Designed miniproteins, single chains, continued (4). Designs and how they scored, part 47

Each design is a single chain, and the fold is of that chain. pLDDT is the mean over its residues in the fold that is shown.

## One batch from the design tools (miniprotein)

Design m13610
Fold by ESMFold2-Fast:
Structure m13610 (fold): chain A 72 residues (1-72)
Amino acid sequence: SLASILRKIAELAREGDVDLARVFAAMTLSLARISGEDPAVIELLEKAIDALNEGKVDEAIRYLEQAASLAS
């Protein structure tokens, strides 16, 4: 499920694998847009990616967890 993928991305970020989390998040965002996922989930995922790009890892994790909860 999308929620499961988002939780795995959050786990990667939490474990310090920020580059892999960034790649997975970007791929998931592209897929979510193509699949017509909830716009609120897409917005949270965009915010998570922006936070990862700014090195705000804890903020990115919170956005990913919020997106996963909404996608559940």
Scores: mean pLDDT 88

Design m13611
Fold by ESMFold2-Fast:
Structure m13611 (fold): chain A 81 residues (1-81)
Amino acid sequence: ASSLQQNLDDILSLAQAGRLMDMLRKARETLLSLGVSEFEAEVHEGIMLLVYGVSLVSGDSEKDAQIIAANRGVQLIKQAA
């Protein structure tokens, strides 16, 4: 729906702005709104942080690492929807 798309757009925009903690919060809130449990939302947040860390270790910039993590979050949200 349009509200889900707005949440996905917001997640990517926060990553573009370098706002990692706000991006993770928005992704978690979106997952919870779809009926994902608190525990499953924490697992998805952990996956996003893992992808972020792997991107940094691989030599990606801070901004690119946040965008890669946000894209992973978007994929996880779309699978839960």
Scores: mean pLDDT 86

Design m13612
Fold by ESMFold2-Fast:
Structure m13612 (fold): chain A 91 residues (1-91)
Amino acid sequence: KEELLEKLERTRELVRAGRLDEALETVEEVRRKAEELGLEELAARAEEVAHGIEAARTLRELAPDDAEAIAYVRDGVVAQVEGLKRLLEEL
């Protein structure tokens, strides 16, 4: 549990820093561990975060000057990670 919380906090920091490749790797580890533990809701929501990070990466590559869109997607992913941390704390 504590290890997953640490990885989710790291994912949040990496997303905020624009280090999206590392953020994707870290949240994928959370998803895999959640699957191993039978926490299917946590695994599904970690997959949603991974999709959000991929979308943020694609947007940054295709429209680097669209600061509003990039910030909107980034903030959405950060909010998803916060929801995941909250869900995990309740387990």
Scores: mean pLDDT 79

Design m13613
Fold by ESMFold2-Fast:
Structure m13613 (fold): chain A 57 residues (1-57)
Amino acid sequence: SAMGELVRKAGEALEATERGDLESMRKHTEEGAKIPETAASARGMGERLERLLEQRK
């Protein structure tokens, strides 16, 4: 199901963050920001991710 796919992706993103693969995630976000159609979404996700990581410290 589509819902199951979204939950799986969210879990993988969380695990990647825990393993410290943040540079890979940032690179993907920057690539997405170069595309006008996805730039706003990529920027919003990047800002939210940085805020969450900062609050965990």
Scores: mean pLDDT 64

Design m13614
Fold by ESMFold2-Fast:
Structure m13614 (fold): chain A 81 residues (1-81)
Amino acid sequence: DDVGKRVLEETLKEYNEAVKKGDLKKAEEVVKRGSELLITIDSEKGRKLSEELNKKTEDLIKDFKKKQEDLKKKLEELLLK
């Protein structure tokens, strides 16, 4: 559990950093590696942690998309003058 939790937390940290830099290829590699490690540790508990990892990475991508939409609205407001 502790090792799996650490893998999940480090994977999320690296994923967030990659997304922040716009490096989506690295973000995909980070999630793939993290999921593989979680499944290798314990198939039952690893699957649960992998689901949590996927949910949290979805939330991070959703936040990124929301930020892009907010920026688009600000640009439209600037163009409206």
Scores: mean pLDDT 75

Design m13615
Fold by ESMFold2-Fast:
Structure m13615 (fold): chain A 94 residues (1-94)
Amino acid sequence: SASAAKAKHEAESKEGFEISSRMIEEGKRLYSRVTTEELSEEERRKYEREFERIYRLGEVMEKYAQENPEDLAAAVAREARRLEEEERRREEEE
């Protein structure tokens, strides 16, 4: 229904806005750590994977900002949930 779709869109938009804000802050934190701390090769690879996730979310934001800015936050929330589920499945399988 239209009412259910609107409620879902509003909830996803709020979540996406929060994720976007946290992503920027997390990116700054990771950059600071990589540039100011003495890291092992394993720690560096872990941070590289985290930057890759941030980059993927940024690509979604770029796409929707150009084509449909009203859906940008909701799209970010959907992609973030997809990536989180993918990681959970990988952890469960080990």
Scores: mean pLDDT 71

Design m13616
Fold by ESMFold2-Fast:
Structure m13616 (fold): chain A 97 residues (1-97)
Amino acid sequence: SLAAEIARAIEDAVLNRRSTSPEVLELFKQLDAAVAANDKAKIKAIVDQLLALGGLSTIADYLNSKGAPVTVEELREVLERGGVEALAEYIAEKLKK
């Protein structure tokens, strides 16, 4: 259920010593839909917004909450090599079955 997903995202954020705003939680839902649709342009747009709101730590929290463990350092390497486009592709590949 949506309420259980939100509660889990909040708990994961607290455990990771993160502050998760309602705006970030809404973007996490939009990112779930974009990843499921394999919509790379939309993934990139949402990732850009998440970076603006909470930085790479917010992206790491999202991926860890989805069972794709990553570090901020790994995400920084991807971003430095290929920008937001490469980071969006990395997220899509990590969450692909």
Scores: mean pLDDT 77

Design m13617
Fold by ESMFold2-Fast:
Formats: sequence, C-alpha cells, structure tokens
Structure m13617 (fold): chain A 61 residues (1-61)
Amino acid sequence: SHADRLTQLTLQAIEDMRQQGLQGTTITRTLRGPDGIETTSTIEAFENSDMIAVSTERRRL
C-alpha cells in the first residue's frame, strides 16, 4: 500500500544514516502521494548516540 511504501522509504533513510555514521544531524524526506498528499519525515540522529528519532507530518497540497 501507499503507507507501506512511505514506511520503507523512511526505514531506508534511517539505515543510510546509520551506515554513514551521521550523528547530531537532522534530515527531512518528502514524498508526494498520487492523491496529492505530501508526507514529510524528519529524521534526527542524536549526538554521541546510535539513537534515531522519526516524526512524520502529512499535508494536503
């Protein structure tokens, strides 16, 4: 489903950040769905930690 694709993209971004060793960094990913809904995931890698936080916002264009 569309939600599954959004989840996969977010998880891939998290894996990429971990593999690159990014810490103290915030990245945003935006995906526009076929229904005109735009989803933005904010991914924060914490300094001196392997912890990553994700928040997701949906907006109608």
Scores: mean pLDDT 72

Design m13618
Fold by ESMFold2-Fast:
Structure m13618 (fold): chain A 69 residues (1-69)
Amino acid sequence: MTPEQEELVRSVAEATEVGYGVPRSVAEEILRAALAGADDETIDEIARRHGVPREVADELVAVARAIRE
């Protein structure tokens, strides 16, 4: 990832922790997986493993796609 993408990932992960109570490290894992091109099944597995609500995981994927493009 570019340094700018890393900065955005960190900022989004912090906002997600504050807003939804998802640990920053877990939000970063989902964002990084989505940026690396992981499929929806892989991301769903990560979210389920860490107890992240589907809606929050979907928002993180949408943000990662916006950062990537």
Scores: mean pLDDT 81

Design m13619
Fold by ESMFold2-Fast:
Structure m13619 (fold): chain A 85 residues (1-85)
Amino acid sequence: KLPEPSDELLIDIIMEVAKLSRETAEKVLEALRVDPRITDTSNEKQMKEAIKRILMEIAKLSEEEAEKAAEEITKKIFDLRQGKL
């Protein structure tokens, strides 16, 4: 069984996908950890929408950039949880 994604792995994914600095990615991760739409959900669509909003609010990404980054980040998180990666 693959473990839950580590903080370091999530920071790396956020930095790579959203093209953010480590400092901004750490702030995004902190916001993700406290949002129940991300921590308590198995619904990819809800998680994507929550990540998109956090990226727009914390990382100041445009709606288009946040949408693309949220889709990729959500996919990677769910693939890790399902043992597909």
Scores: mean pLDDT 74

Design m13620
Fold by ESMFold2-Fast:
Structure m13620 (fold): chain A 58 residues (1-58)
Amino acid sequence: MEEIEERARKLAEATVGGLADAGITPTPEQRERILELIRHQLRVVAENGDPGAARAPP
């Protein structure tokens, strides 16, 4: 149900951390944009179906 939102937040935090390690500090606005983009991508994957989901997630 809300698994996509949880995954999106974790991925967004990992992305922001990677940017900071590369010397790029995103603004709060950019962080929210990253979260929205990741959330959208996860929704697209869920809507189109994941072949791996046909059996079970690993």
Scores: mean pLDDT 72

Design m13621
Fold by ESMFold2-Fast:
Structure m13621 (fold): chain A 59 residues (1-59)
Amino acid sequence: MEENVKKALEEAKKLYDEWKKRYDDILANGTPEEAAEAKAQYEGAKRLYDGLEKVLKSL
């Protein structure tokens, strides 16, 4: 059980890091609409990561 949560946490962290980099790049080079989209994805990935951390802490 914990092993599956740890794998999900690693995947969530990868997604979070990728969307954060995209968001930063779009803020520098893209449009406000693209930045808003990337921010939504970045925040979604962060919430998934935070949620999985809470699950792991409860195990």
Scores: mean pLDDT 79

Design m13622
Fold by ESMFold2-Fast:
Structure m13622 (fold): chain A 82 residues (1-82)
Amino acid sequence: SGKKAAEELLEKLRESEPLLERGLRERDPAYAEEVKALGQALIELGQLGLESGVNSETVEYYLALGQELVKRAEEVLREIAA
């Protein structure tokens, strides 16, 4: 159901910051790349929502959240590469 999918997404979002912190601590880009992939998937879901006529608030939420996760992950990837 949509509720179960949303709950699973929220759980992955709660794990995102700990994954970014772990990536920095361990200097392993795989964790930040996982968060970046999640952010990109949220952007794709937002874009599909726009095409499918889903309400603008839900679409804006997915797009904004996805963009923020990608930004945070890219910051961590740059820090690891430095």
Scores: mean pLDDT 81

Design m13623
Fold by ESMFold2-Fast:
Structure m13623 (fold): chain A 108 residues (1-108)
Amino acid sequence: MEELLEKAKKADKEEQFELLEKLVKEGAPLELITKIMHAIYENNEPETAREVHKYALGLLMKKLKEELLKEVGKKEMTLEEFVELAAEKEGAEADEETLKLAEKILKA
């Protein structure tokens, strides 16, 4: 764990992208991925840190989409199906922020 944090801090942008992609692909816990992202953010120029953060969010959204597709037993999911599943899990009506997040997940 600490070795991954040190690697993330010293890695160049390409290596940081590869590290995050590997962690997401291997099913690393969200807490670990967030900790690695935070270490990258703290130890890089603001512009580079934002690029890495956006890339990591894209990977996490893609993984969430794949997990939801497995849960419903489908290969593809529409925005309407995603919103319905999110509403069922939350037990509440989907707000505008949830709809915007759903659109990003489906496009990732």
Scores: mean pLDDT 65

Design m13624
Fold by ESMFold2-Fast:
Order: C-alpha cells, then structure tokens, then sequence
Structure m13624 (fold): chain A 93 residues (1-93)
C-alpha cells in the first residue's frame, strides 16, 4: 500500500540522516587532526549514496510530494558531503 511505502521511505530517511551525521563526524575529526580521509569515509559516502537512491525510489513510488521534497533536500546534503570528502582527500596530499 502507499502507506507502507511512506513508512519504509521514512525509515530509510532516518537511516540516511544517521549515516550522514556519522560520516560528517569522521570528516570533522580528520579536519581537526589534519589527517587524510580514511577508506572508511569513502565507504561511508558510497553507503550514503546507495541509501539516497533507495529513499528516492521509495519516495517516488509513494507519490507523497512532501516526502519527495524531503528526499530532494537530503540529496543536496549528500552532494555537499561528497564534495567535502573529495576535497579532504585531495588536500591530504
């Protein structure tokens, strides 16, 4: 049902938000310590990208416009984090 899709999408949204916070924390730690990004950060970014794709698919199938809007806004947060991880990796060399 559409209500089930909305529940699944909200659960995925919460997972994505927690993972973004986790990867953000690791990036901030690397910045403070002036260390290069670890493979763990790269894997975290890949996981965030996968979770976002899953969320976006569920939001689309739900036809809930508010949920689709929230997914889009999270997509911008994902892009920003990917960009910061990329810069941290480059500046560590």
Amino acid sequence: SMDELIREANKKKEELERKIDEVRRKLDEHEKNRTASTPEVKKGVEEIHRLYKELNELADKSKDKELQKKATLLGFRVLALEGEAYLADRMGE
Scores: mean pLDDT 81

Design m13625
Fold by ESMFold2-Fast:
Structure m13625 (fold): chain A 116 residues (1-116)
Amino acid sequence: SEELLALARAIAEALGIELSDQEIEDIVRVALVIDLNEYLDFELDIKDEYHKLAAYFLLGGASHVKAFYRNLETGAPFSDALLPLVKGPYERLETLEEFQEALDAFVERIKKELGI
């Protein structure tokens, strides 16, 4: 949707990530079809599509969207593209709680910047 594309651009700008329009579309496309909690060893409280897009970006979605499409060409599962991020800083319970707090704060910041 055009609304989610606008949100993804705002998130990328807030994170200082330079992305083409095609890369923004790819991130939104992956975020809409992926169930992030099925690919994590823990459960994130993903309240809405804002939280889902922000979670994907914070988990390195911009760097992994290219790997995701490349893996689709080879038949490799999407979980392999996210595995290095999940098994690193997000494996511990303390890191999960800090990640959830950072996610919620980030979404509220982006909503404020967009006047929502």
Scores: mean pLDDT 66

Design m13626
Fold by ESMFold2-Fast:
Structure m13626 (fold): chain A 64 residues (1-64)
Amino acid sequence: SSELKKAIQKKVSQLIGEILRRIGDVIEQGIKDGNMEELRRNMERVNKENVAILKKFEKELKAA
């Protein structure tokens, strides 16, 4: 349905914004700290959470 398609687009935009914001925060903090090892470690943690969010979203889409 067209309503479902619009709801999906809105969720995708929100999800992209959240993911990018989290990545941006980690990069900004890493630059301030000047520690590339900590930046890498924090990126791995954020990416793990982002993968979990994406996996949940995939399940939601398959259920719809």
Scores: mean pLDDT 78

Design m13627
Fold by ESMFold2-Fast:
Structure m13627 (fold): chain A 100 residues (1-100)
Amino acid sequence: SEEELLKEAKEQMKVLLEEAKEILKELKEKGYDEEVLKLVEEFIKLLEEAIKAKTVEEMIELLEKAIKKAKEAAEKSGDPRLEELEKQLKTLLEYLKKKA
């Protein structure tokens, strides 16, 4: 059901959100440039909105935007953890699209 699919996706995204917040904290402490920090902050905001999504369609749209920000942040920072977050979210997105 859509409700079960949303619940499972939200639990996975909550774990990834906490990882993203820790990465942002470490990047700030290391003095990364504002462009990288802003991309990670935008990624976190989009992921928080995806967790609040009421429909699978809304969640998919927000995840596509979040993945784009994670990719840009990974490319600008060179941080492999941001690349791994992008990969995990792409896997979740593919799963949601197949079940919708």
Scores: mean pLDDT 88

Design m13628
Fold by ESMFold2-Fast:
Structure m13628 (fold): chain A 89 residues (1-89)
Amino acid sequence: SEEAIKAVELLLEYVELVTEYLRTGDPALLEKAREIAKELEELAKRNPEVLELLQEFSDLLESLGGKLSREEALEKVKEWLEEKLEELK
């Protein structure tokens, strides 16, 4: 669906911003990430496919967080999101 594609694109932007923030400490990147998170939350409220995607995203980050650094976990999640976007076209 169009909203699912948009949600994956927003999640990719979110992961990129958070990854860059962890490297640089630039608070402007964190502010942009929070704006994207708010958009994703609103999409999830009206679209169960987006809600499921966000839950899968959260579960994956949690599962990786016990084994990998935050930066490594975000890189793995980015790979997963890129694959998801390719599936959705």
Scores: mean pLDDT 83

Design m13629
Fold by ESMFold2-Fast:
Structure m13629 (fold): chain A 81 residues (1-81)
Amino acid sequence: MTAVIRGLALRVGDKLRVLFAAIIDGEVVAEGELLLPASASVEEIIKAVKEAAKKLMLEKGIEPDEIIVSDSMVASIEEAL
């Protein structure tokens, strides 16, 4: 079972606000928001989003075999930094 993370990132001063949803088989199973330092790398932000999504899904009894961040979300993060 693969979870796909979709969302967007917004620059807010020295912070990056990341809004995300975890999607399995076309259904939104978890939603979250993170506030991260804008000094973080794209890789660090992606890792934080994956960890947050995994935690939220586990709280609902969902354990995906794989978690993928969508290309559109990666682009949103890169554009916001």
Scores: mean pLDDT 86

Design m13630
Fold by ESMFold2-Fast:
Structure m13630 (fold): chain A 94 residues (1-94)
Amino acid sequence: APPEGYEYSVTATVKAKKGETLLVTFDYEGIKPEEEVKALVTITKPDGSTVSQEVTVKDNKGYATFKAEEDGEYTVTVYAPKGVKPKNLTVEVL
């Protein structure tokens, strides 16, 4: 279920090795040029545990980074507040 205050989500899954960095990039729709909203980025690690980061979205774009502590599959979910929808989600492994 979405965390309290969030309504929409978009999800992507990637494989990473221990020590690599996940660069999360996402676009929103409906944010005006001088308007900022909060997004919640949640990453589910290979062992099923989760870590979350609150990110400020500006100019309809948000970024988050996460360092992989284990080899395996990571699921990234970006939650948007009511009235804003995530459009795209890209996860790049560096």
Scores: mean pLDDT 78

Design m13631
Fold by ESMFold2-Fast:
Structure m13631 (fold): chain A 65 residues (1-65)
Amino acid sequence: SSAVLEKIEKMLESARKVAEEMRAAGASRDQIVTWLEWVTRELIEKYPEYAEYIREKTEEMIAEL
């Protein structure tokens, strides 16, 4: 549903902000990638119907690091 997709998008935006805060706090790129991969896995487990979308968006975040 569009409501679920909006919730996923908001959660992904929150994850991006946390990744930026981790980087500002001196976390390594590897630490941030590991955390984003964990977020990806958790979101896909909860919303398997959106797995492709979640992977695409988190891969974009990793590429921007």
Scores: mean pLDDT 87

Design m13632
Fold by ESMFold2-Fast:
Structure m13632 (fold): chain A 75 residues (1-75)
Amino acid sequence: SMEEELRRLQAEIEALMYLMRGERDKAFEILRKAGLDDALERFKNMETVEQIVGETIRVIGDMIDIERQIEEKKA
C-alpha cells in the first residue's frame, strides 16, 4: 500500500540522517530492523556527503509524492 511505502521511505530518511552524522552502524541497524535489505546494500556503498545528500533529496521527493497521492485519494 502507499502507507506501507511511506513507512519504508520514513525508515530510509531516519537512516540517512544517521549516515549524515557519521553514525553508520545506527543507520544500518535501522534498515536491518525495517527489513530493507536493498536499501541497506545501497547505503553501505554511499561513502561521500554528495551521495548521501543526493539520496536524501530523492527519498524526500518520493515521500512528498506519496503523501500527495494519499491526499488526492482522500479528497
Scores: mean pLDDT 83

Design m13633
Fold by ESMFold2-Fast:
Structure m13633 (fold): chain A 83 residues (1-83)
Amino acid sequence: SAAVLEETKTLFYGLAVSTHAWLVAEIARKQGDLETQKQAEAILQQVKTLLQQFKAGKISVQQANSQLDQLDDQVVELEKQLL
């Protein structure tokens, strides 16, 4: 159904944001940037919490996507600090 497709897209988006945050954390760790590593790891935990709430039906697709957009923006800003 269309609802299943939209839910699956949101879950995939969450996976993409978490993978990007993990990559930023790993690069920061290898460079000895402990502050950026901790911030990226915090975003990973926020994505996990968000996806748990979404899977439990506590937040809508629109709410989940909006929060993932904010977390994605934060990861992009952290990545810029490594450049």
Scores: mean pLDDT 90

Design m13634
Fold by ESMFold2-Fast:
Structure m13634 (fold): chain A 68 residues (1-68)
Amino acid sequence: SERARLEAELAELKAQRDQALAYLAQYKASLSSLSQEDIDMLKKFDQNMAQLDRKEAELQARLAALEA
């Protein structure tokens, strides 16, 4: 069903977010110094997380519409 597909996609996004945050924490803990390249990488990470947030909101809106 469409609902099951949307729920599966939301679960996948949540898993991706959790893994990305865990990786970020490990990456920051491994840094002996913060370079400009590290700062640029972290900024790109923030942009990618914002894209995941937008996709999650879209999927949640579609699920809500199916229940209306």
Scores: mean pLDDT 82

Design m13635
Fold by ESMFold2-Fast:
Structure m13635 (fold): chain A 73 residues (1-73)
Amino acid sequence: TVDEKLRQGKTEVGKTIADLALAGASREEILAEAKKVADDFGEQLKKEGVPQEVADQIRDETIALGQRIVDSL
């Protein structure tokens, strides 16, 4: 479902942010990698046959979450 895919994307972005923050990466490095992970996930969903609108929505939601977490660091 869309909710399951959204949860998966948010989990991947959250894990990436946590791992990089623990490794002492800069805010800029963390945000850049989080955005890349979200973009790659959205592209993967499109290749799997998820409609563009749905894949883009999931990608945008995961980037928004990543931005909120990074802004809190």
Scores: mean pLDDT 83

Design m13636
Fold by ESMFold2-Fast:
Structure m13636 (fold): chain A 86 residues (1-86)
Amino acid sequence: SDEHRMVILGFRYIAAKTDVYVTMRRIEKYGVTPQLQEDLQNTIKQIEDIIAEIKRLAKKLNMDKEKVEKIINDLKAIKAQAEKGL
């Protein structure tokens, strides 16, 4: 269901945030490597996909616009952090 898809997006959001944090810490410790750059690029792409899915489902489920905007803004901030690591 769309409700289950939104719950899954919540887990994907937490996973993406964790992946950015872990990868940025690895870059601080080991320096920028091709593998870490690829990991960041993949996570950035996943964040873009999560934002797109949240926008679609939030409209369909008639979710609170203010709450949705806060989630999207947090995801955009996480994406900006990942882009800074490139």
Scores: mean pLDDT 85

Design m13637
Fold by ESMFold2-Fast:
Structure m13637 (fold): chain A 77 residues (1-77)
Amino acid sequence: MKTFTLTAPSGEVFTFTVPDDPALIKTLESLKKALEEGNLVAAAVGAHELAELSRQRGLDEEAEKAERLMRVALEEI
């Protein structure tokens, strides 16, 4: 299990706890970088991908958090 803490453009903090899944980890690392760089389009895409991957793995709470983060990023574009 790995834990990622991401700060949305709104200042809201999101904590994601995921298994050692390379696809989830890579998506979270890319999403974190996009948020840190202020690339809101890349952040919205990354959050959408994270939500889809999380749902496919039965991580419904993480998927809902990712969907909320995606909406926040889209509102700030």
Scores: mean pLDDT 85

Design m13638
Fold by ESMFold2-Fast:
Structure m13638 (fold): chain A 101 residues (1-101)
Amino acid sequence: MKEEIVEELSELTGLPKSYIRKKLEELEKYYKENGLKPTSDPLLIGEFERSLGLGVGNMSPEELFDKLIEFAKENAVDPSMLPEILRRALEWKEAVRKALF
């Protein structure tokens, strides 16, 4: 696991690096055990924010990160893409909160 990915995700979410690392290790194990080839398709960056809809405005950082990991499992997302996908999702969350809350 690249430590830089763990650090970026921890900074973006405010969650402990130990929590982030455990979830990423579980994700990599899932890919290996299911024979999934990770993909770095740029189209996935916007797909996660679209999947969240308006409900993202009241999600906790833990809920948002857990949804990101589930999205990654479903789409075989390469862990190196997760910080950018999360940044886009957080920008969408802020926009929703400003509009609706």
Scores: mean pLDDT 83

Design m13639
Fold by ESMFold2-Fast:
Structure m13639 (fold): chain A 71 residues (1-71)
Amino acid sequence: MEEEKRREEIKRAAEVLIEMAQKYKDTPLAQKAIDYARKAKELAERGESVEEAVDYLQKAIDYLNEALAKL
């Protein structure tokens, strides 16, 4: 049950990141943020590794921050 809540939180965070990054989708860094966020969501949906899903989510956040800093 606790793991399911964590997976739902990761899925929601990934969806928000994708929505935000799509606003800047013409930048390569924003595209990487979208790709990594989609991978995090996919892993969370499959109920596989929460640790890997978090790692992909963190990479998505890092790429989005870099994209925003370049604007």
Scores: mean pLDDT 80

Design m13640
Fold by ESMFold2-Fast:
Structure m13640 (fold): chain A 67 residues (1-67)
Amino acid sequence: HMEEKEKELEERRKSLEAVADNALTDLQARHPDMTPEQLAAWRAGAQAAIDRTLKVMEEDEKKKEEE
């Protein structure tokens, strides 16, 4: 059953990354004066937040299975 949870996490990662990419596009459209470095830093921050969220979800699922 671990394979199903891995697929769920992968799908959530893809969904969150797609949302972040769309948000990045919207951010650039609203703030065209932002430098590529600022946009890259924002996207990197979003990726770090996604990674943390997925890690917490993975740990929560593991804890739930152990209970």
Scores: mean pLDDT 77

Design m13641
Fold by ESMFold2-Fast:
Structure m13641 (fold): chain A 89 residues (1-89)
Amino acid sequence: KDLELARRGLEKYITTGDVSLLSEEELEALEKLGKELAENEEYREIFIEALELAYEKAKKMAEERGVDEEVIEHMEKEYKKLLEEIKKL
């Protein structure tokens, strides 16, 4: 349940680049997930793979919907930044 909320929050953030669009529950789930990822390397590796798949899906959907190139570029930047932050945990 919490992991699904965190995944939805991340997908929303990667797609829009706007943290204010996340619900309080999604933000709390992401904070909890961040702590769990810092403590468990195996879980972190699985999450990185899931994040990559989520980003690829979000990018494809954005392209299919005719989202502006500038928004897609911002989404890629945020994804790469998040990926590097997780790798440093």
Scores: mean pLDDT 74

Design m13642
Fold by ESMFold2-Fast:
Structure m13642 (fold): chain A 89 residues (1-89)
Amino acid sequence: DAVLAELERRAREEEARVEELAEILRNNPEVQERLRPWVEEQAPRGRALLARYREHDGADPEALARAARELFALQLEAVRKAEEAIEEA
């Protein structure tokens, strides 16, 4: 399936980008400490959304799509927060 092959390639490229950000965070503990309160506050919601997304064999595909959109929005916010914290470090 051509669509799946393209999605897998894009996922690999995005994983490399996330790994680079993770390495910067590991080298800057002050940045990690700045992000910790936000991460701890959002963690329960993030876990609930991940649980829904992982159980995507469920009966309601539209509810799954909503959970996926909220999870992606939360991940984008996390990346944005990380970039802001790195710039202030």
Scores: mean pLDDT 68

Design m13643
Fold by ESMFold2-Fast:
Structure m13643 (fold): chain A 69 residues (1-69)
Amino acid sequence: SEAEKLEEEINSLSEKDREGILNALKLEIAKRVGDGEAAEEYEEKLKKNPLSEKAKELYERLVKEYKEV
């Protein structure tokens, strides 16, 4: 499945890159459920530790799949 392929790609990343993607994904979820406090927290974490190019590409795929679901 597409989810399994994404999981494999995430598992191939460094720990720091996985942390960055998780923060970006948590931010997207927080925004969608209206959790402003969580959204601010994850925005600050992403500003301090921006995504690598590889992590950014994977995150963009996650956002696309999430939007289509």
Scores: mean pLDDT 76

Design m13644
Fold by ESMFold2-Fast:
Structure m13644 (fold): chain A 55 residues (1-55)
Amino acid sequence: MKPLLTDEERYEVFKLMDKDPNASTSELSPRIQAKYPDAKTVAEILDLETEIVKS
């Protein structure tokens, strides 16, 4: 499947993950939060994106 995040949104997630992989998803833009409402950390969002691409 195609990933849900745009390149800009993915860059935002990577930037926050590089600083703190356990950072809350609440630190991300509302658009990203809406796409992954069940994710609690930025690391979980990247894991979910990877699972979508593999599926």
Scores: mean pLDDT 77

Design m13645
Fold by ESMFold2-Fast:
Structure m13645 (fold): chain A 75 residues (1-75)
Amino acid sequence: SESAEIRKLVAEGRFDEAVELAKNSRDPGAQLATASALALKGKFEQAREIADLVKERFPEYQGQVDALENAIERL
Protein backbone atom coordinates (compact mmCIF):
# COMPACT_ATOMS: atom_id res chain seq x y z
CA SER A 1 0.00 0.00 0.00
CA GLU A 2 1.03 3.62 -0.44
CA SER A 3 0.96 4.25 3.31
CA ALA A 4 3.22 1.24 3.94
CA GLU A 5 5.66 2.36 1.22
CA ILE A 6 5.84 5.91 2.65
CA ARG A 7 6.34 4.56 6.19
CA LYS A 8 9.23 2.38 4.94
CA LEU A 9 10.89 5.35 3.20
CA VAL A 10 10.69 7.49 6.37
CA ALA A 11 12.09 4.62 8.49
CA GLU A 12 14.99 4.25 6.01
CA GLY A 13 15.76 8.01 6.14
CA ARG A 14 14.63 8.51 2.53
CA PHE A 15 12.69 11.64 3.41
CA ASP A 16 12.66 13.36 -0.01
CA GLU A 17 11.12 10.25 -1.63
CA ALA A 18 8.52 9.96 1.14
CA VAL A 19 7.63 13.65 0.64
CA GLU A 20 7.18 13.13 -3.13
CA LEU A 21 4.86 10.14 -2.61
CA ALA A 22 2.86 12.10 -0.02
CA LYS A 23 2.52 15.11 -2.35
CA ASN A 24 1.12 12.82 -5.08
CA SER A 25 -1.30 11.10 -2.66
CA ARG A 26 -5.04 11.79 -2.85
CA ASP A 27 -5.54 10.59 0.76
CA PRO A 28 -5.26 13.43 3.33
CA GLY A 29 -5.03 10.84 6.12
CA ALA A 30 -1.96 9.24 4.55
CA GLN A 31 -0.44 12.70 3.95
CA LEU A 32 -0.96 13.75 7.59
CA ALA A 33 0.44 10.42 8.85
CA THR A 34 3.52 11.11 6.69
CA ALA A 35 3.87 14.62 8.15
CA SER A 36 3.64 13.19 11.70
CA ALA A 37 6.31 10.57 10.92
CA LEU A 38 8.60 13.25 9.47
CA ALA A 39 8.11 15.43 12.57
CA LEU A 40 9.04 12.50 14.86
CA LYS A 41 12.29 12.20 12.86
CA GLY A 42 12.98 15.94 13.38
CA LYS A 43 12.13 16.88 9.79
CA PHE A 44 9.89 19.77 10.84
CA GLU A 45 10.20 21.81 7.62
CA GLN A 46 9.14 18.84 5.44
CA ALA A 47 6.39 17.93 7.93
CA ARG A 48 4.94 21.46 7.76
CA GLU A 49 5.22 21.45 3.94
CA ILE A 50 3.00 18.35 3.72
CA ALA A 51 0.60 19.64 6.41
CA ASP A 52 0.18 22.98 4.58
CA LEU A 53 -0.49 21.10 1.33
CA VAL A 54 -3.29 19.12 3.04
CA LYS A 55 -4.84 22.32 4.43
CA GLU A 56 -4.78 23.91 0.94
CA ARG A 57 -6.21 20.86 -0.89
CA PHE A 58 -8.54 19.55 1.86
CA PRO A 59 -9.84 22.52 3.92
CA GLU A 60 -12.07 20.14 5.91
CA TYR A 61 -8.85 18.75 7.50
CA GLN A 62 -7.76 22.18 8.79
CA GLY A 63 -8.38 21.15 12.42
CA GLN A 64 -6.08 18.13 12.13
CA VAL A 65 -3.43 20.21 10.33
CA ASP A 66 -3.59 22.94 13.01
CA ALA A 67 -3.22 20.31 15.77
CA LEU A 68 -0.11 18.87 14.08
CA GLU A 69 1.46 22.30 13.48
CA ASN A 70 0.81 23.29 17.11
CA ALA A 71 2.45 20.04 18.30
CA ILE A 72 5.54 20.76 16.17
CA GLU A 73 5.80 24.35 17.51
CA ARG A 74 5.81 23.03 21.12
CA LEU A 75 8.91 20.91 20.44
Scores: mean pLDDT 81

